Designed miniproteins, single chains, continued (5). Designs and how they scored, part 37

Each design is a single chain, and the fold is of that chain. pLDDT is the mean over its residues in the fold that is shown.

## One batch from the design tools (miniprotein)

Design m17257
Fold by ESMFold2-Fast:
Structure m17257 (fold): chain A 84 residues (1-84)
Amino acid sequence: MKEQLDREIRISMLTMVSSVANISLKNNPKSSPEIKSLDQQISSLSDQARDLLSQGTPENIKKAQELEQQVSKLIKQSEELKKK
């Protein structure tokens, strides 16, 4: 019950992250290959994490957490490229 609410919040946040990455790809078609690759990876991994959370098994929730950590790392890498 409380775990379901937590999953819904996480799914919502991952949906937002995926949407932001897709908007970035759409609005910046001439972006560098590195930035475009990062946005594509963020979108893909966020979608995978959402699917795993939707399935709701303990093993899938653990794997989704691992993917969420990877998404966070990719976002930080994107921010580093912007600091140049």
Scores: mean pLDDT 78

Design m17258
Fold by ESMFold2-Fast:
Structure m17258 (fold): chain A 87 residues (1-87)
Amino acid sequence: SSNEKLLEALDKIEKVLKKYPEKREIILRQLHKIQVMVGMYKAGQITLEDLEATLEKVKKELVENGISEEDAEEFVNAVKTIIELEL
């Protein structure tokens, strides 16, 4: 169900936040950036391609800030799931 997928995605995001307590501010700033872009997409100001490009940039920035590629991928995929359920 949509609720089960949402809870699973939220659990994955929380797991990454707990694993990298010293990176919490960086992770939250990336979440805020995504939230702003989703709002712009809903308002018709940007394309789906722009949203997808933002998620790829977020993954790169997380890795550049010391989060493993596996954890950054899990985080971005969880956020993608939430966006798809919200749209």
Scores: mean pLDDT 87

Design m17259
Fold by ESMFold2-Fast:
Parts: structure tokens; sequence; C-alpha cells
Structure m17259 (fold): chain A 78 residues (1-78)
């Protein structure tokens, strides 16, 4: 399944995983921003191609990335 590591969905998930392992806050946020850009592209491509599965995958990734980013920022404030 992860054979498509170059595919945008797999790449976005790998970026989030890398961000979780990253102890440098600036680097972690950069990785999350990169993942968000990939997920946004998926949603746009799905909308243009009328592919509801791709739209759903991109939206799910965006929701996970936003949650991860919010939690990360809260930890930095504390």
Amino acid sequence: TEAAITEPPARARRLVEEARKEEDPERALELLEEAEAVARELVELGRLGRDPALVAAGEALLAEIERERAEFLERLKA
C-alpha cells in the first residue's frame, strides 16, 4: 500500500510523521506546512477531476494536519 510513497497522500502522511519526530519547532512547523500544501493540492485535484474519494482523502489529511499543528503550537505556548 505504501508503495506509493511518492503519491501525494502517502507523502503528506510521511511529512506529518516526520514532524512528530522533529524536536526543532521551526523544522516541525515547516514539515506540517509542506504536508498541508500537499493535502490542499489533493482537494483541488479531486474537485477538478470530480473524484470524491480524492477530495475526502485530502480533507481528512487537512483535518489531521490542522489538529497536529494546533496541538504542537499549544505545547510550545505552555
Scores: mean pLDDT 76

Design m17260
Fold by ESMFold2-Fast:
Structure m17260 (fold): chain A 75 residues (1-75)
Amino acid sequence: MSEEELEAEIEVAMARISYSVVKKYIEKATEEDIKRALEIVRKALEVAKEKKMPEEVIEDLERMEKELEEMLKSL
């Protein structure tokens, strides 16, 4: 694994964790919590597209971004 591959995997892992935590605790999540998770997901999506990660990974991140945007609009 190269440093670039490791960086991409870490960004995607962080995005998945951040999204999962916010979704699980949505009743207690603040606007700031949702915005932070959205920023992490957007960064991971940028890296995944740049590194041409599998389409499944990109689609998963795009779904997470959309769900977080919808959560933010519902506040």
Scores: mean pLDDT 82

Design m17261
Fold by ESMFold2-Fast:
Structure m17261 (fold): chain A 105 residues (1-105)
Amino acid sequence: MSADEILERAVELAEKAKELAEEAYKLIEDAIKKDDVTKEIIEKARKLLLEAEIELGLARIQLSIAKLIGGSPEKIKKAEKAIDEAEEALKKAKKALEEAEKKLK
């Protein structure tokens, strides 16, 4: 696999991680707004965030490999941006989950 193909895979993995984190965030925020935080919603959000963390971890590994074997600067920058955006989405979703867990009873 070329370095550029590895970088394209890193972008796809990071974009998937961001999507999963944003889905978890929306699920949690909607539940908080409705005062309808259930164990089921918490469990669904936790599963989405675990999947997001796995995808993001794989994206970081792919980026590291591509940097070592000489991927294009443009594609490296795109992959780094996608990973950064996914990381921020994941942090935001984890914070929302922490707040939602405090409202669970």
Scores: mean pLDDT 87

Design m17262
Fold by ESMFold2-Fast:
Structure m17262 (fold): chain A 92 residues (1-92)
Amino acid sequence: DGSKLGLAVEDGSTDRSYNPEAEAAAKELLGLIEKVQNNTASKGERAIVKKVVDYMRKNGYIFNEEGYIIPPNENAPLLGVGTLEKIKASSP
């Protein structure tokens, strides 16, 4: 839960991981990943998941145990809804 201070201070850092846009993006992406794993995703949904996962792997983003998208360091932008939409809109 991104609203909990304990999650925001896991490593003693500032609340950089607390972001409702990042939480919303993570929830959306997890739902799409679940559809892909269950073979219920459309062609477009699979393409979106592939683009986002490839972006995350290339740039060092991870999911934590609560489903938040965690950037590799404080200088990396938070992967919020706007960033997710930009990735979705990019051509193969």
Scores: mean pLDDT 62

Design m17263
Fold by ESMFold2-Fast:
Structure m17263 (fold): chain A 79 residues (1-79)
Amino acid sequence: SMEEALAYFEKGLELYEQGKYEEAAEYFEKALSLMPPDHPYVPLVEMYLAIALHKLGKKEEAKKYGDRSFERNRELRAR
């Protein structure tokens, strides 16, 4: 559900603020799995996931999610 997706995103943000990037990334991935692909929050969650992955040294995965966030935000703005 969207309520569950938002709860995971909020938990991910709390963990991110605490510097717990691995746990934050897990919760951001859970949030994305429950969000509709065209939801306005998807590019935001993808960007936070990219930053968390970058902090963990997972640079290629971080770039993938960062690129997806940028492309998805452009697509949503075109609607």
Scores: mean pLDDT 85

Design m17264
Fold by ESMFold2-Fast:
Structure m17264 (fold): chain A 72 residues (1-72)
Amino acid sequence: MMSEEEFKVAVAIAKRMLKSGLPLTREQLVALVKREAEEMGYKLTDEEAEEAVEEAIRNLDEPVEELPKVIH
């Protein structure tokens, strides 16, 4: 199951995508959140990514969490 940290990161990614003004479908947004989270070292299920997207939509105007930097 997704940790609180992983959930906050996924929500922050979703909020960034929503605020960017890109005309994304829900499916595209979920896929992008999963991809970005994977690049940060977090593996999300479809259900976990959908929950993060729902939370991001609900709290769009709230401050987003800062995303961790990944060193390769």
Scores: mean pLDDT 70

Design m17265
Fold by ESMFold2-Fast:
Structure m17265 (fold): chain A 66 residues (1-66)
Amino acid sequence: SAAWDAQIDAAFARLDRDGDGTITVEELKAAGLGDQAPAWLARHDKDGDGTIDRAEFRAAVRAASA
């Protein structure tokens, strides 16, 4: 839904502290994941580039909310 998509976009923007359009492991740690950040990133980083883009983040939250 539009409301769900807006919520996901807001959450991504909140995690993307430097505004570069990707989430790094350090941004995940800063957002409260701490020691779970590398495992969470590895789980959702389909490209293996060490970052989470909006599409990967959306897929991760969709899996958690379904």
Scores: mean pLDDT 73

Design m17266
Fold by ESMFold2-Fast:
Structure m17266 (fold): chain A 112 residues (1-112)
Amino acid sequence: MEEARRIAEEALRAFVINGREGYEAALANTSEEALAVYGAIARTGAPASLKELKVKPSEEMIEAAEKALEIYFSDLPLEEKLKKLEELAEKSDLLSRAVLELWKLLLERNAA
């Protein structure tokens, strides 16, 4: 649980901060696990510039990102969206859980 959240927070820093200033800077300062999480998000709607990722996300991570994207754009209240992401995380491997935790962080930041 805490490890998945930590990976998600690292990916959020790379995506939200470094992704705007240049992906190559993020590559130098981000773990391979966080870069894979970042790559899964990129395949579901992030900029095309991230297609050249050196770390390839798994199919399970991409599926988790696609399900999270559907929840993110649903008409559900924030609390219900977070609950659905939590339910998906319970059935997921560590890196897929980190993808879902990243989407939870994005929902929380957009609500603030």
Scores: mean pLDDT 70

Design m17267
Fold by ESMFold2-Fast:
Structure m17267 (fold): chain A 67 residues (1-67)
Amino acid sequence: SAQVDELVTTLQTVLQNDTTLSAGERTGLQTALEYLKQGQLDQARSVLEALRPSSSTAALLLDRLNK
């Protein structure tokens, strides 16, 4: 969907350009990106939910997925 494609683009841009991401945050976001690219939204949500307490980026992406 257009919304998922936008989230994929946003996540790719963050992973490419954000040098402040922790190693754990980067790994989690990369895993979520792979699930989004495969259309596996429930798996992507699970990864972002686990990452949310330590990642503002994950929290924002999860909010967009839940709308």
Scores: mean pLDDT 81

Design m17268
Fold by ESMFold2-Fast:
Structure m17268 (fold): chain A 90 residues (1-90)
Amino acid sequence: PERVLSEEEIRELVREMFEGLLAENPATKAKLEEDRANTTEEEIEKVKKEFEELKKDLSVEEREVLEELIRRGMVSLAFEMLKKVKEKKK
């Protein structure tokens, strides 16, 4: 039988996978850090609103990734993920 992961364990796994992705794509990492430095509070609130509207359609893994991105102020990547979720829902 497959081991069921807790939400905390999924969050840790997602974080590790995210760090791995950024390590493989240093240009993307640099752009996200730049976007974070230029992100306004209003832009963060806007992405949080979109996230809440789509939250019911997200897996636990997708939710944890988006919450981590929003918490880190990586708004550009968060919007791209939300866009993909919207397209998948259609």
Scores: mean pLDDT 70

Design m17269
Fold by ESMFold2-Fast:
Structure m17269 (fold): chain A 94 residues (1-94)
Amino acid sequence: VEEAKKLLEEGKKALEEGDYTKGAELAAEAGVLAAKEAMDRGEDVGRAIGMALAGIGDAISAELYTKRGDEEGAKKSAEGAIEAAERAIELAEG
């Protein structure tokens, strides 16, 4: 859980600095790590996979919006990735 929390804090910092793609990527990585810990603690594999994919999808969206110059879309996608990671960490903490 500590590694996932550290990545999420780094993602939040990148978001505050305006790097929405980096923020979303770090949050997605945190969510994947937390989903793996939740699975190791007895969470359903399908549920853990679903949580990880939600963050990954938001990270892809943040990159695509950034490439199109849609800063608002990129920011909202990065915020979504952070929310998905926070939920995955909560599940992993039990």
Scores: mean pLDDT 82

Design m17270
Fold by ESMFold2-Fast:
Structure m17270 (fold): chain A 85 residues (1-85)
Amino acid sequence: MAPLTPEQAELTAEVNARLSEILAETDARLSAAKTKEEKIAVVKEAIERVERLIEEAERRGLPDETVSMLRITRAVLKIELKNLE
């Protein structure tokens, strides 16, 4: 509910860029994966990376909106993992 400060906006852009890199790498690795087990491992690694990014965002005091976006992305990855199982 608090208004976004210019500093928080810049930090949000930084976190969004890092998330985009994680997702791009995950897509590339999934395309290269030959087995179901390899795909499961790739998605699990992506989930761990997003969880670490959530911890960092919370520690740095980024806005709740940014943290919520990361949590939604983690939930989507968990659904994708379940579909691979």
Scores: mean pLDDT 82

Design m17271
Fold by ESMFold2-Fast:
Structure m17271 (fold): chain A 95 residues (1-95)
Amino acid sequence: VDEKELEVEILLAMIRMVLSVNIQTALKKKEYKLAEKLKRLGELVDKLAEKNPDVELLEKILKKLLEIGKLIDQEKFKEAEEKLEELIKEVEELL
């Protein structure tokens, strides 16, 4: 495994962890649509990584997901859902 392959694996692990935490928070707050969209993003990111493993793209996705996570922590669920939908569309366009 080269250095870039390891970086991809680490970034995917971080993205999956952030998604898991945010899904749990959304479910506790009964934000079921937000939780479903977070799960969909996870599936799309896994597909993207299989087709085009790009460290820079995964870093951008992680950064945007962390921003969405901050909105979820602040209980700004509508703003979080809107930004999440934008990120989902960006990832779908890359597939």
Scores: mean pLDDT 87

Design m17272
Fold by ESMFold2-Fast:
Structure m17272 (fold): chain A 95 residues (1-95)
Amino acid sequence: DMKKKLTKMMKDAAKMSLLYKGDLEVAKQQALDMLPDSKKIVDDAVKKAKKLGGSGKGFTSGVTSMFSMLSGNQQMMPYSQQVLEQGKKKWEELK
């Protein structure tokens, strides 16, 4: 079910934001490690996320927006989901 996968992905993005403590540079580097051929897409997502964070929502919202934008790209969706799932798994292990 695609709707369930998208809902899970959004929850995982929020948990990943907590893991990075809103650090966009750490999140950016991890995204680049998983998506090496997508530097331009990742850079664009980071720029938009920084603008959102600077608007008073804080870095946590920025990180979530970055992963949401990456997941919205059709070619990046499988890799973005993998990154989000690994982040969620790590978060659950830390509980």
Scores: mean pLDDT 52

Design m17273
Fold by ESMFold2-Fast:
Structure m17273 (fold): chain A 77 residues (1-77)
Amino acid sequence: SEEELLAELSRLAKQPGPLDVERVNELIRRAYELDDEATRLALAELVKETSSDPALVRLVLEGRLLPADAVLVTPEP
């Protein structure tokens, strides 16, 4: 459900340090399959905040998976 996807996204965003790209990709896949635009946009914002690579944001918006070597790091408070 959309609520479950947003809860998992929120949990990922609260973890300091490197994000698990495989879990991010699972959320991208599920949001695309559910046609969940709100979660896709939230994932794009997470990638924008955690990566300097604009190409990764484009992949999320297109419903495409991030490469396994993608680096996503939440800033430490």
Scores: mean pLDDT 77

Design m17274
Fold by ESMFold2-Fast:
Structure m17274 (fold): chain A 75 residues (1-75)
Amino acid sequence: MPSVMDQLYQQVQQIYGQSVRIMVQLDDRDRRTRLMTQVRRQVTNFYDAYRNNDVVSMQQSYGRLQDIYRQGQRS
């Protein structure tokens, strides 16, 4: 059965893909660049936590990705 870590990794891959899809639709280039930079940073942080078996840091990075995704959805 997939571990909690593997499930979180799949969730992060999904939210990353969705974030890219919505952010490429943003007319404001500066806002788009800023949000994409934040997404990439949190994905990197998540990957580092995954490699170190740090579930708490993985959950924190996932939560931050969800916050960035919500920011991208706001007009």
Scores: mean pLDDT 82

Design m17275
Fold by ESMFold2-Fast:
Structure m17275 (fold): chain A 96 residues (1-96)
Amino acid sequence: MSAEAEEYVKKGEEYLEKGIEALDAGDLEAAAEHFAKAAEYYQKAAEAGDERAGVLAEGAARLAEAAAAGAPQSTLVAMVVAMELRAIGLEVDEEL
């Protein structure tokens, strides 16, 4: 991957982690904001040539929308797992 794509992935991972921490704390507003930032950086990484980051960008954007809509924590956690599995090329065979 290019150094530019790698830096954007790193930023996306940092915001994804912050979003998950906010979700664990029950702060859906902060979680939505952090997931939206993660989606933005993953999208920039995808534009720089990281096709996996495109999958993460779509997942993070959906997480931001769901958190902003007040989705249950269990649903949001399942969405995080599904997004990560899709990004590494695994199909979600379990009920999530």
Scores: mean pLDDT 79

Design m17276
Fold by ESMFold2-Fast:
Structure m17276 (fold): chain A 68 residues (1-68)
Amino acid sequence: MKTTIQTVTALVSEDQPGFATVPVTLNGETKIVTVEVPGAAPGQRYELTLEVNEDGEVRLLEARPAPA
């Protein structure tokens, strides 16, 4: 089973604090996933490090505020 580490920048939802909607690439197609970002401020950008499996399973490894 192949696992790929992807780093993406995402905007935390203003309507759902602590969650961000991010695009990930699987088999050449973009999939939109929702990732929990504990303690994140609504409307703030975060740099997320995600572990993505061949089956499209996504795990958050690290999240930190992205500089403006």
Scores: mean pLDDT 75

Design m17277
Fold by ESMFold2-Fast:
Structure m17277 (fold): chain A 81 residues (1-81)
Amino acid sequence: MEKLEELTEKISKLAQELKKNFSYELLKELVKLYIEGIKLQAELTGSEITEEEIKELVKAFLQTVLEVEEELANKVIEEVE
């Protein structure tokens, strides 16, 4: 729980910074942390999650919360895997 809360706070802060000053490097960092959070949440709930499901969740987050274009979202996800 504590680690998940810490990740959520870091993600929130990075998202706010990214909204103020867009940086591809910060976007990559945010995606990495978000993936870590998804995996940790799955472990804590005893849920199975596939690589494809992780990618879809990250894409949805980038498009809905950060309003990142689909093309850019796909590119950053492929780079961080």
Scores: mean pLDDT 79

Design m17278
Fold by ESMFold2-Fast:
Structure m17278 (fold): chain A 86 residues (1-86)
Amino acid sequence: MSRRGVSLLVAGQILAIAAILEKDIELAKEAFEVFREAVALFREAGDEKGAEEAIRVAEKMAKKLKEAIPEAAEEIEKELERVRET
C-alpha cells in the first residue's frame, strides 16, 4: 500500500467523520474528492488492493453520511459513484 495513498485515505475518513458530526454536505463532498484522489494514486502506483480498500472505505462512509444527512442521499451517492469510476 502506498504511504501517500494511505495518508489521503486517512484524511478522507477524518473529513467524512467531521461531515457526519456537523451534518455538512460541503465537507462530505470534500471527503469524497479526497477518496477519489486516494483511488487514483493507488491505481497510478499499481496498488489495486489499495484502490479497492479506498473504495470500500468510501462506501462505508457514504452509508453513514446518508444516515446522518438523508436529504443529501442522492448527492452523496453521486459522489460515491465518481469514486467507483476513478
Scores: mean pLDDT 84

Design m17279
Fold by ESMFold2-Fast:
Structure m17279 (fold): chain A 72 residues (1-72)
Amino acid sequence: SAMEELEKEIKEREAEVRNRFTQELARELAAAHPNASLEEFLALLGEAAAARQAEIDAEIAKAKEEVRKEAE
C-alpha cells in the first residue's frame, strides 16, 4: 500500500540522516584525536552526538516532511 511505501521511505531517510551524522562525527573525532583509545573515542563520540542531537532531530524531521510531500 501507499502508506507502507511512505513508512519505509521515512524510515530509510531517517536512517540515512543518522548514519551520515554518525560517520561525520566519527571522522572528525578520529582526525582531531588520532591517539585516543577506543574508550576515549566512544566517550567523545557520545558527547558530540548528544551536543548535536537537536540538529540531528531537526534534519530528520525535515527529511520526513519532504518524503511526505513528495508522496502526496
Scores: mean pLDDT 79

Design m17280
Fold by ESMFold2-Fast:
Structure m17280 (fold): chain A 94 residues (1-94)
Amino acid sequence: SMAEALRRVGEAVVRRILKMAEEAKKLGDEEAAKKLREIAEEVRRLTEEAVAQIAALADVDPQKAQQVALDWARRAEELVREAEAIYKEAKEKA
């Protein structure tokens, strides 16, 4: 289902960002690690909200369910881009 697919993608994104946080910590950048953990938490929260909304809407309003998925994808992409920028800066300072 759309909800299950979105949940799996969201979980993968969270794990990727948490791995960046662990690597930033190993580089000695505690501030970058903290910010990356906060971004991962935000992705987790947004994913849980989107999954719940899609599950509620899938049989009632499929077009609105798809819009929720698209809005989530846009926001997740923005957060991934922010995480990648923080991680890149941490690596360049090491």
Scores: mean pLDDT 89

Design m17281
Fold by ESMFold2-Fast:
Structure m17281 (fold): chain A 89 residues (1-89)
Amino acid sequence: FEIPKLDPNASNDEKLALVDAVAKQVEAIKHLLSENEYRDIDVAIELARYFLRRNQQTKSIRDQIFADVALISLSSELYVARRRVEKRQ
């Protein structure tokens, strides 16, 4: 699976669509993930959605930063999981 890139030009709607695409990719490979790996990614997806939606409502710089940090955290969880899956086969 592909690790999403943070595009500074992407709208919140486009970022949410990217998170949804990532969630679909993770479901497709769920059988390759441990329960803990899946849970950690699922939590990261939920946090990204939460802060992106919050930023849409508040439009505050703080919520924008938290959304960006959540997306970076999601990318990191995906990177770790991908490397672990690759090492198993």
Scores: mean pLDDT 80

Design m17282
Fold by ESMFold2-Fast:
Structure m17282 (fold): chain A 75 residues (1-75)
Amino acid sequence: LVEEGERLAREGARLYAEGRYEEAGRKFDQAGRLFAEALGPHHPRAVYAYRAAAEAYEKAGRLDEAARMRQLSEE
């Protein structure tokens, strides 16, 4: 789970750097879910991934998805 989450987060970062924001958001969202499952929903790695997903979704114009990610990162 953690290794898979790390892979997805790295893929998300690469996609974000390429300007592929919606795809980056999905990868960070998936990474956050895996980190939350493995380490707990309030673990710094899960929180970081959800914040990264929120920023990517905001840049993609997916405001509802971004708001959901922000909510998960604030808990």
Scores: mean pLDDT 84

Design m17283
Fold by ESMFold2-Fast:
Structure m17283 (fold): chain A 62 residues (1-62)
Amino acid sequence: GAVKELQKRLFSNPEAKKANDEADVLALQAGVESVFGNTEKADELFKQADEAYEKAVQLANQ
């Protein structure tokens, strides 16, 4: 599917992979904050994760 094709392009580009890994860490941290009821901090971290994922996709398409 489209997701697997995107993943292949992502992992063929070291910069894209690094950005994706950074986004995964931010998303995990956001999830932890959300579970503890820190919704404002979780929202901020989810925004940062989304921006990092977008950057990873842009780099993978170069």
Scores: mean pLDDT 78

Design m17284
Fold by ESMFold2-Fast:
Structure m17284 (fold): chain A 97 residues (1-97)
Amino acid sequence: MTREQLEAEVYLALAAIYISLAEKMLERGGDPEEVAELVRKAIDYLKKALELGASPEDVKRLAEDVYKVAERMREAGADPKTVEEILKDIEEVLKKA
């Protein structure tokens, strides 16, 4: 395993952590806009992981979790534009996977 492959695994783990934090914040009735910041951070980490050669299967799994969080954000009253931007960003990640 190369250093880049190890860095990719770390970025996948960070993405998963931020997705989990976003889910927990929504469960507690947190601000959907604060949740959006956590989700955007997760997407940034997914992009970095993919650039470093992360498995497409791992990226797709975490992208599915992002879609679920985005739907919950919409239900919680998040700005529709914010949700749309998150969905477009994750779709771009999936196109590269």
Scores: mean pLDDT 85

Design m17285
Fold by ESMFold2-Fast:
Structure m17285 (fold): chain A 82 residues (1-82)
Amino acid sequence: MEEEEIEKLLKEAREELEKLKDSLPEETYEAAKKAIKTLEELRDKMDPEDLITLIKDFIEALKKYGKSNPELLLEALKKSVP
């Protein structure tokens, strides 16, 4: 179940980022893409429960800051994704 949940959340993260593609500055969009790639790489390195929490926090940051404050999103990405 954890692997399926992680894959579902990563797909959701990619879908939320695609919704913001035309609204985000290039730097923020590239940082978010890199963050998703890092989350995918953490699949084999992190506890699944911790990774699920991290991906959920990332998705919430995209939803909360993506349209209203892209600079805060960029700062959140720099601090929250290892």
Scores: mean pLDDT 77

Design m17286
Fold by ESMFold2-Fast:
Structure m17286 (fold): chain A 111 residues (1-111)
Amino acid sequence: SRQLDIRAIVLVTTAIALRLIGIALDTKLEDEERGEKVLKKTEELLVGMIRELDAMIAAGVDPQTLIDYIRQQLLKHADALEDLDPRLAEEARYFAETIEERVEQAKKLLE
């Protein structure tokens, strides 16, 4: 159902957000100035992505389009941070590559 798909997408997106923030905070512990830049860019991504997802969900956009949007934002973020935080960039790409599988696993958890 669309409701189950949306709940799974929100759960997966939340888990991804927490992981990316955690990595950015680790970078800040190693290099304060570099980590502050990474954290700020990650916060800007997450705030923008959550706001857009909320709008798309309210507009009745289909779940696959939501997944594709999240994937594109993660890849864009990875490209933007590749030089500042290669670890975060690699994790963001891995989430983008595995997002559909993560949503399917979350759907099974929520059933």
Scores: mean pLDDT 90

Design m17287
Fold by ESMFold2-Fast:
Structure m17287 (fold): chain A 55 residues (1-55)
Amino acid sequence: MKLGAGMVSTLAAEYAKEKGGDAVRAGTLAAMFTLMNGGTMTEEEAKKYAELAMK
């Protein structure tokens, strides 16, 4: 399923919180890449960017 930037930001932030990471960093990074990729991103990609933000 493809999600818009707002949904991707929320999903990435929540995933980062669950992992004990920086939710703001994860949400911002995921939203930025979503906009660069035409405004949508899959749930799997959103989670990958959240994990990348926590590294």
Scores: mean pLDDT 78

Design m17288
Fold by ESMFold2-Fast:
Structure m17288 (fold): chain A 94 residues (1-94)
Amino acid sequence: MEEFIKKVEEKLKEILELIEKGDLEGARKLISEFDKWIREDKSIPEEAKKIALNTLNKIEALIEAYELGLISKEEMIKKIKEVAEETLKKLKEV
């Protein structure tokens, strides 16, 4: 679990950095690649997979909301940070 939590933290940080730079396409690509890796890894507990995959889905929804003009860039970034913090907390409880 510690290795998986570190990988999730690292990938969420990379996704956030891409979003802050305005590279939403790069962020979506990284989310898609990380989603695939999580699904294919047989060593990760199913509960931890569900938490991480749900987080990636929430981040995708926030990016879409921003692209549709429903939220500001600042709101999107703030909400992604909140989702990331909540995710890391939940994974430590598994």
Scores: mean pLDDT 87

Design m17289
Fold by ESMFold2-Fast:
Structure m17289 (fold): chain A 65 residues (1-65)
Amino acid sequence: MTIGDIIRAIDALSDEELEELKELLRKMGFDIEGRPTSGQIKVALDQGNSEISDILLEALKRVQK
């Protein structure tokens, strides 16, 4: 997943999905108070977090033609 894919996926997230993503990032040790950065998410994906990957892939699927 590219940085551009991550940005598109984040823009497509519902408020519920965004809060779930934030909680998963916090469980991985990220200090998330506002919107997660694409860099923070890329690091989480590179660490192999399947739950974060699944949320982003479902969001990306909704915005792809």
Scores: mean pLDDT 80

Design m17290
Fold by ESMFold2-Fast:
Structure m17290 (fold): chain A 94 residues (1-94)
Amino acid sequence: MEKIEKEAEELEKRMLALMARAEALIRRSTDPALVAEAQALRDEVIALGREFGREWKELKEKKASEEEYRKLIERTRKRVDALEARLDALEAQA
């Protein structure tokens, strides 16, 4: 569990970093289309963070196996990776 908890903390830090980067892009960009895409990405990061927190709490309450926590982490990591790639592309357009 300690390794799994550290991986969860790293994912939460990555989501916070993506949110901060998206907010910075929204503040500096004068392109309404790019701002709209960055806002949508920020909202998706917020929603993912809330979903991850809820699912993590549910696994804890039902005393889930390490494998169930690992599956949640792997699913969330893939979604964070996809959001990071999208943000990298938006920042390159700014």
Scores: mean pLDDT 88

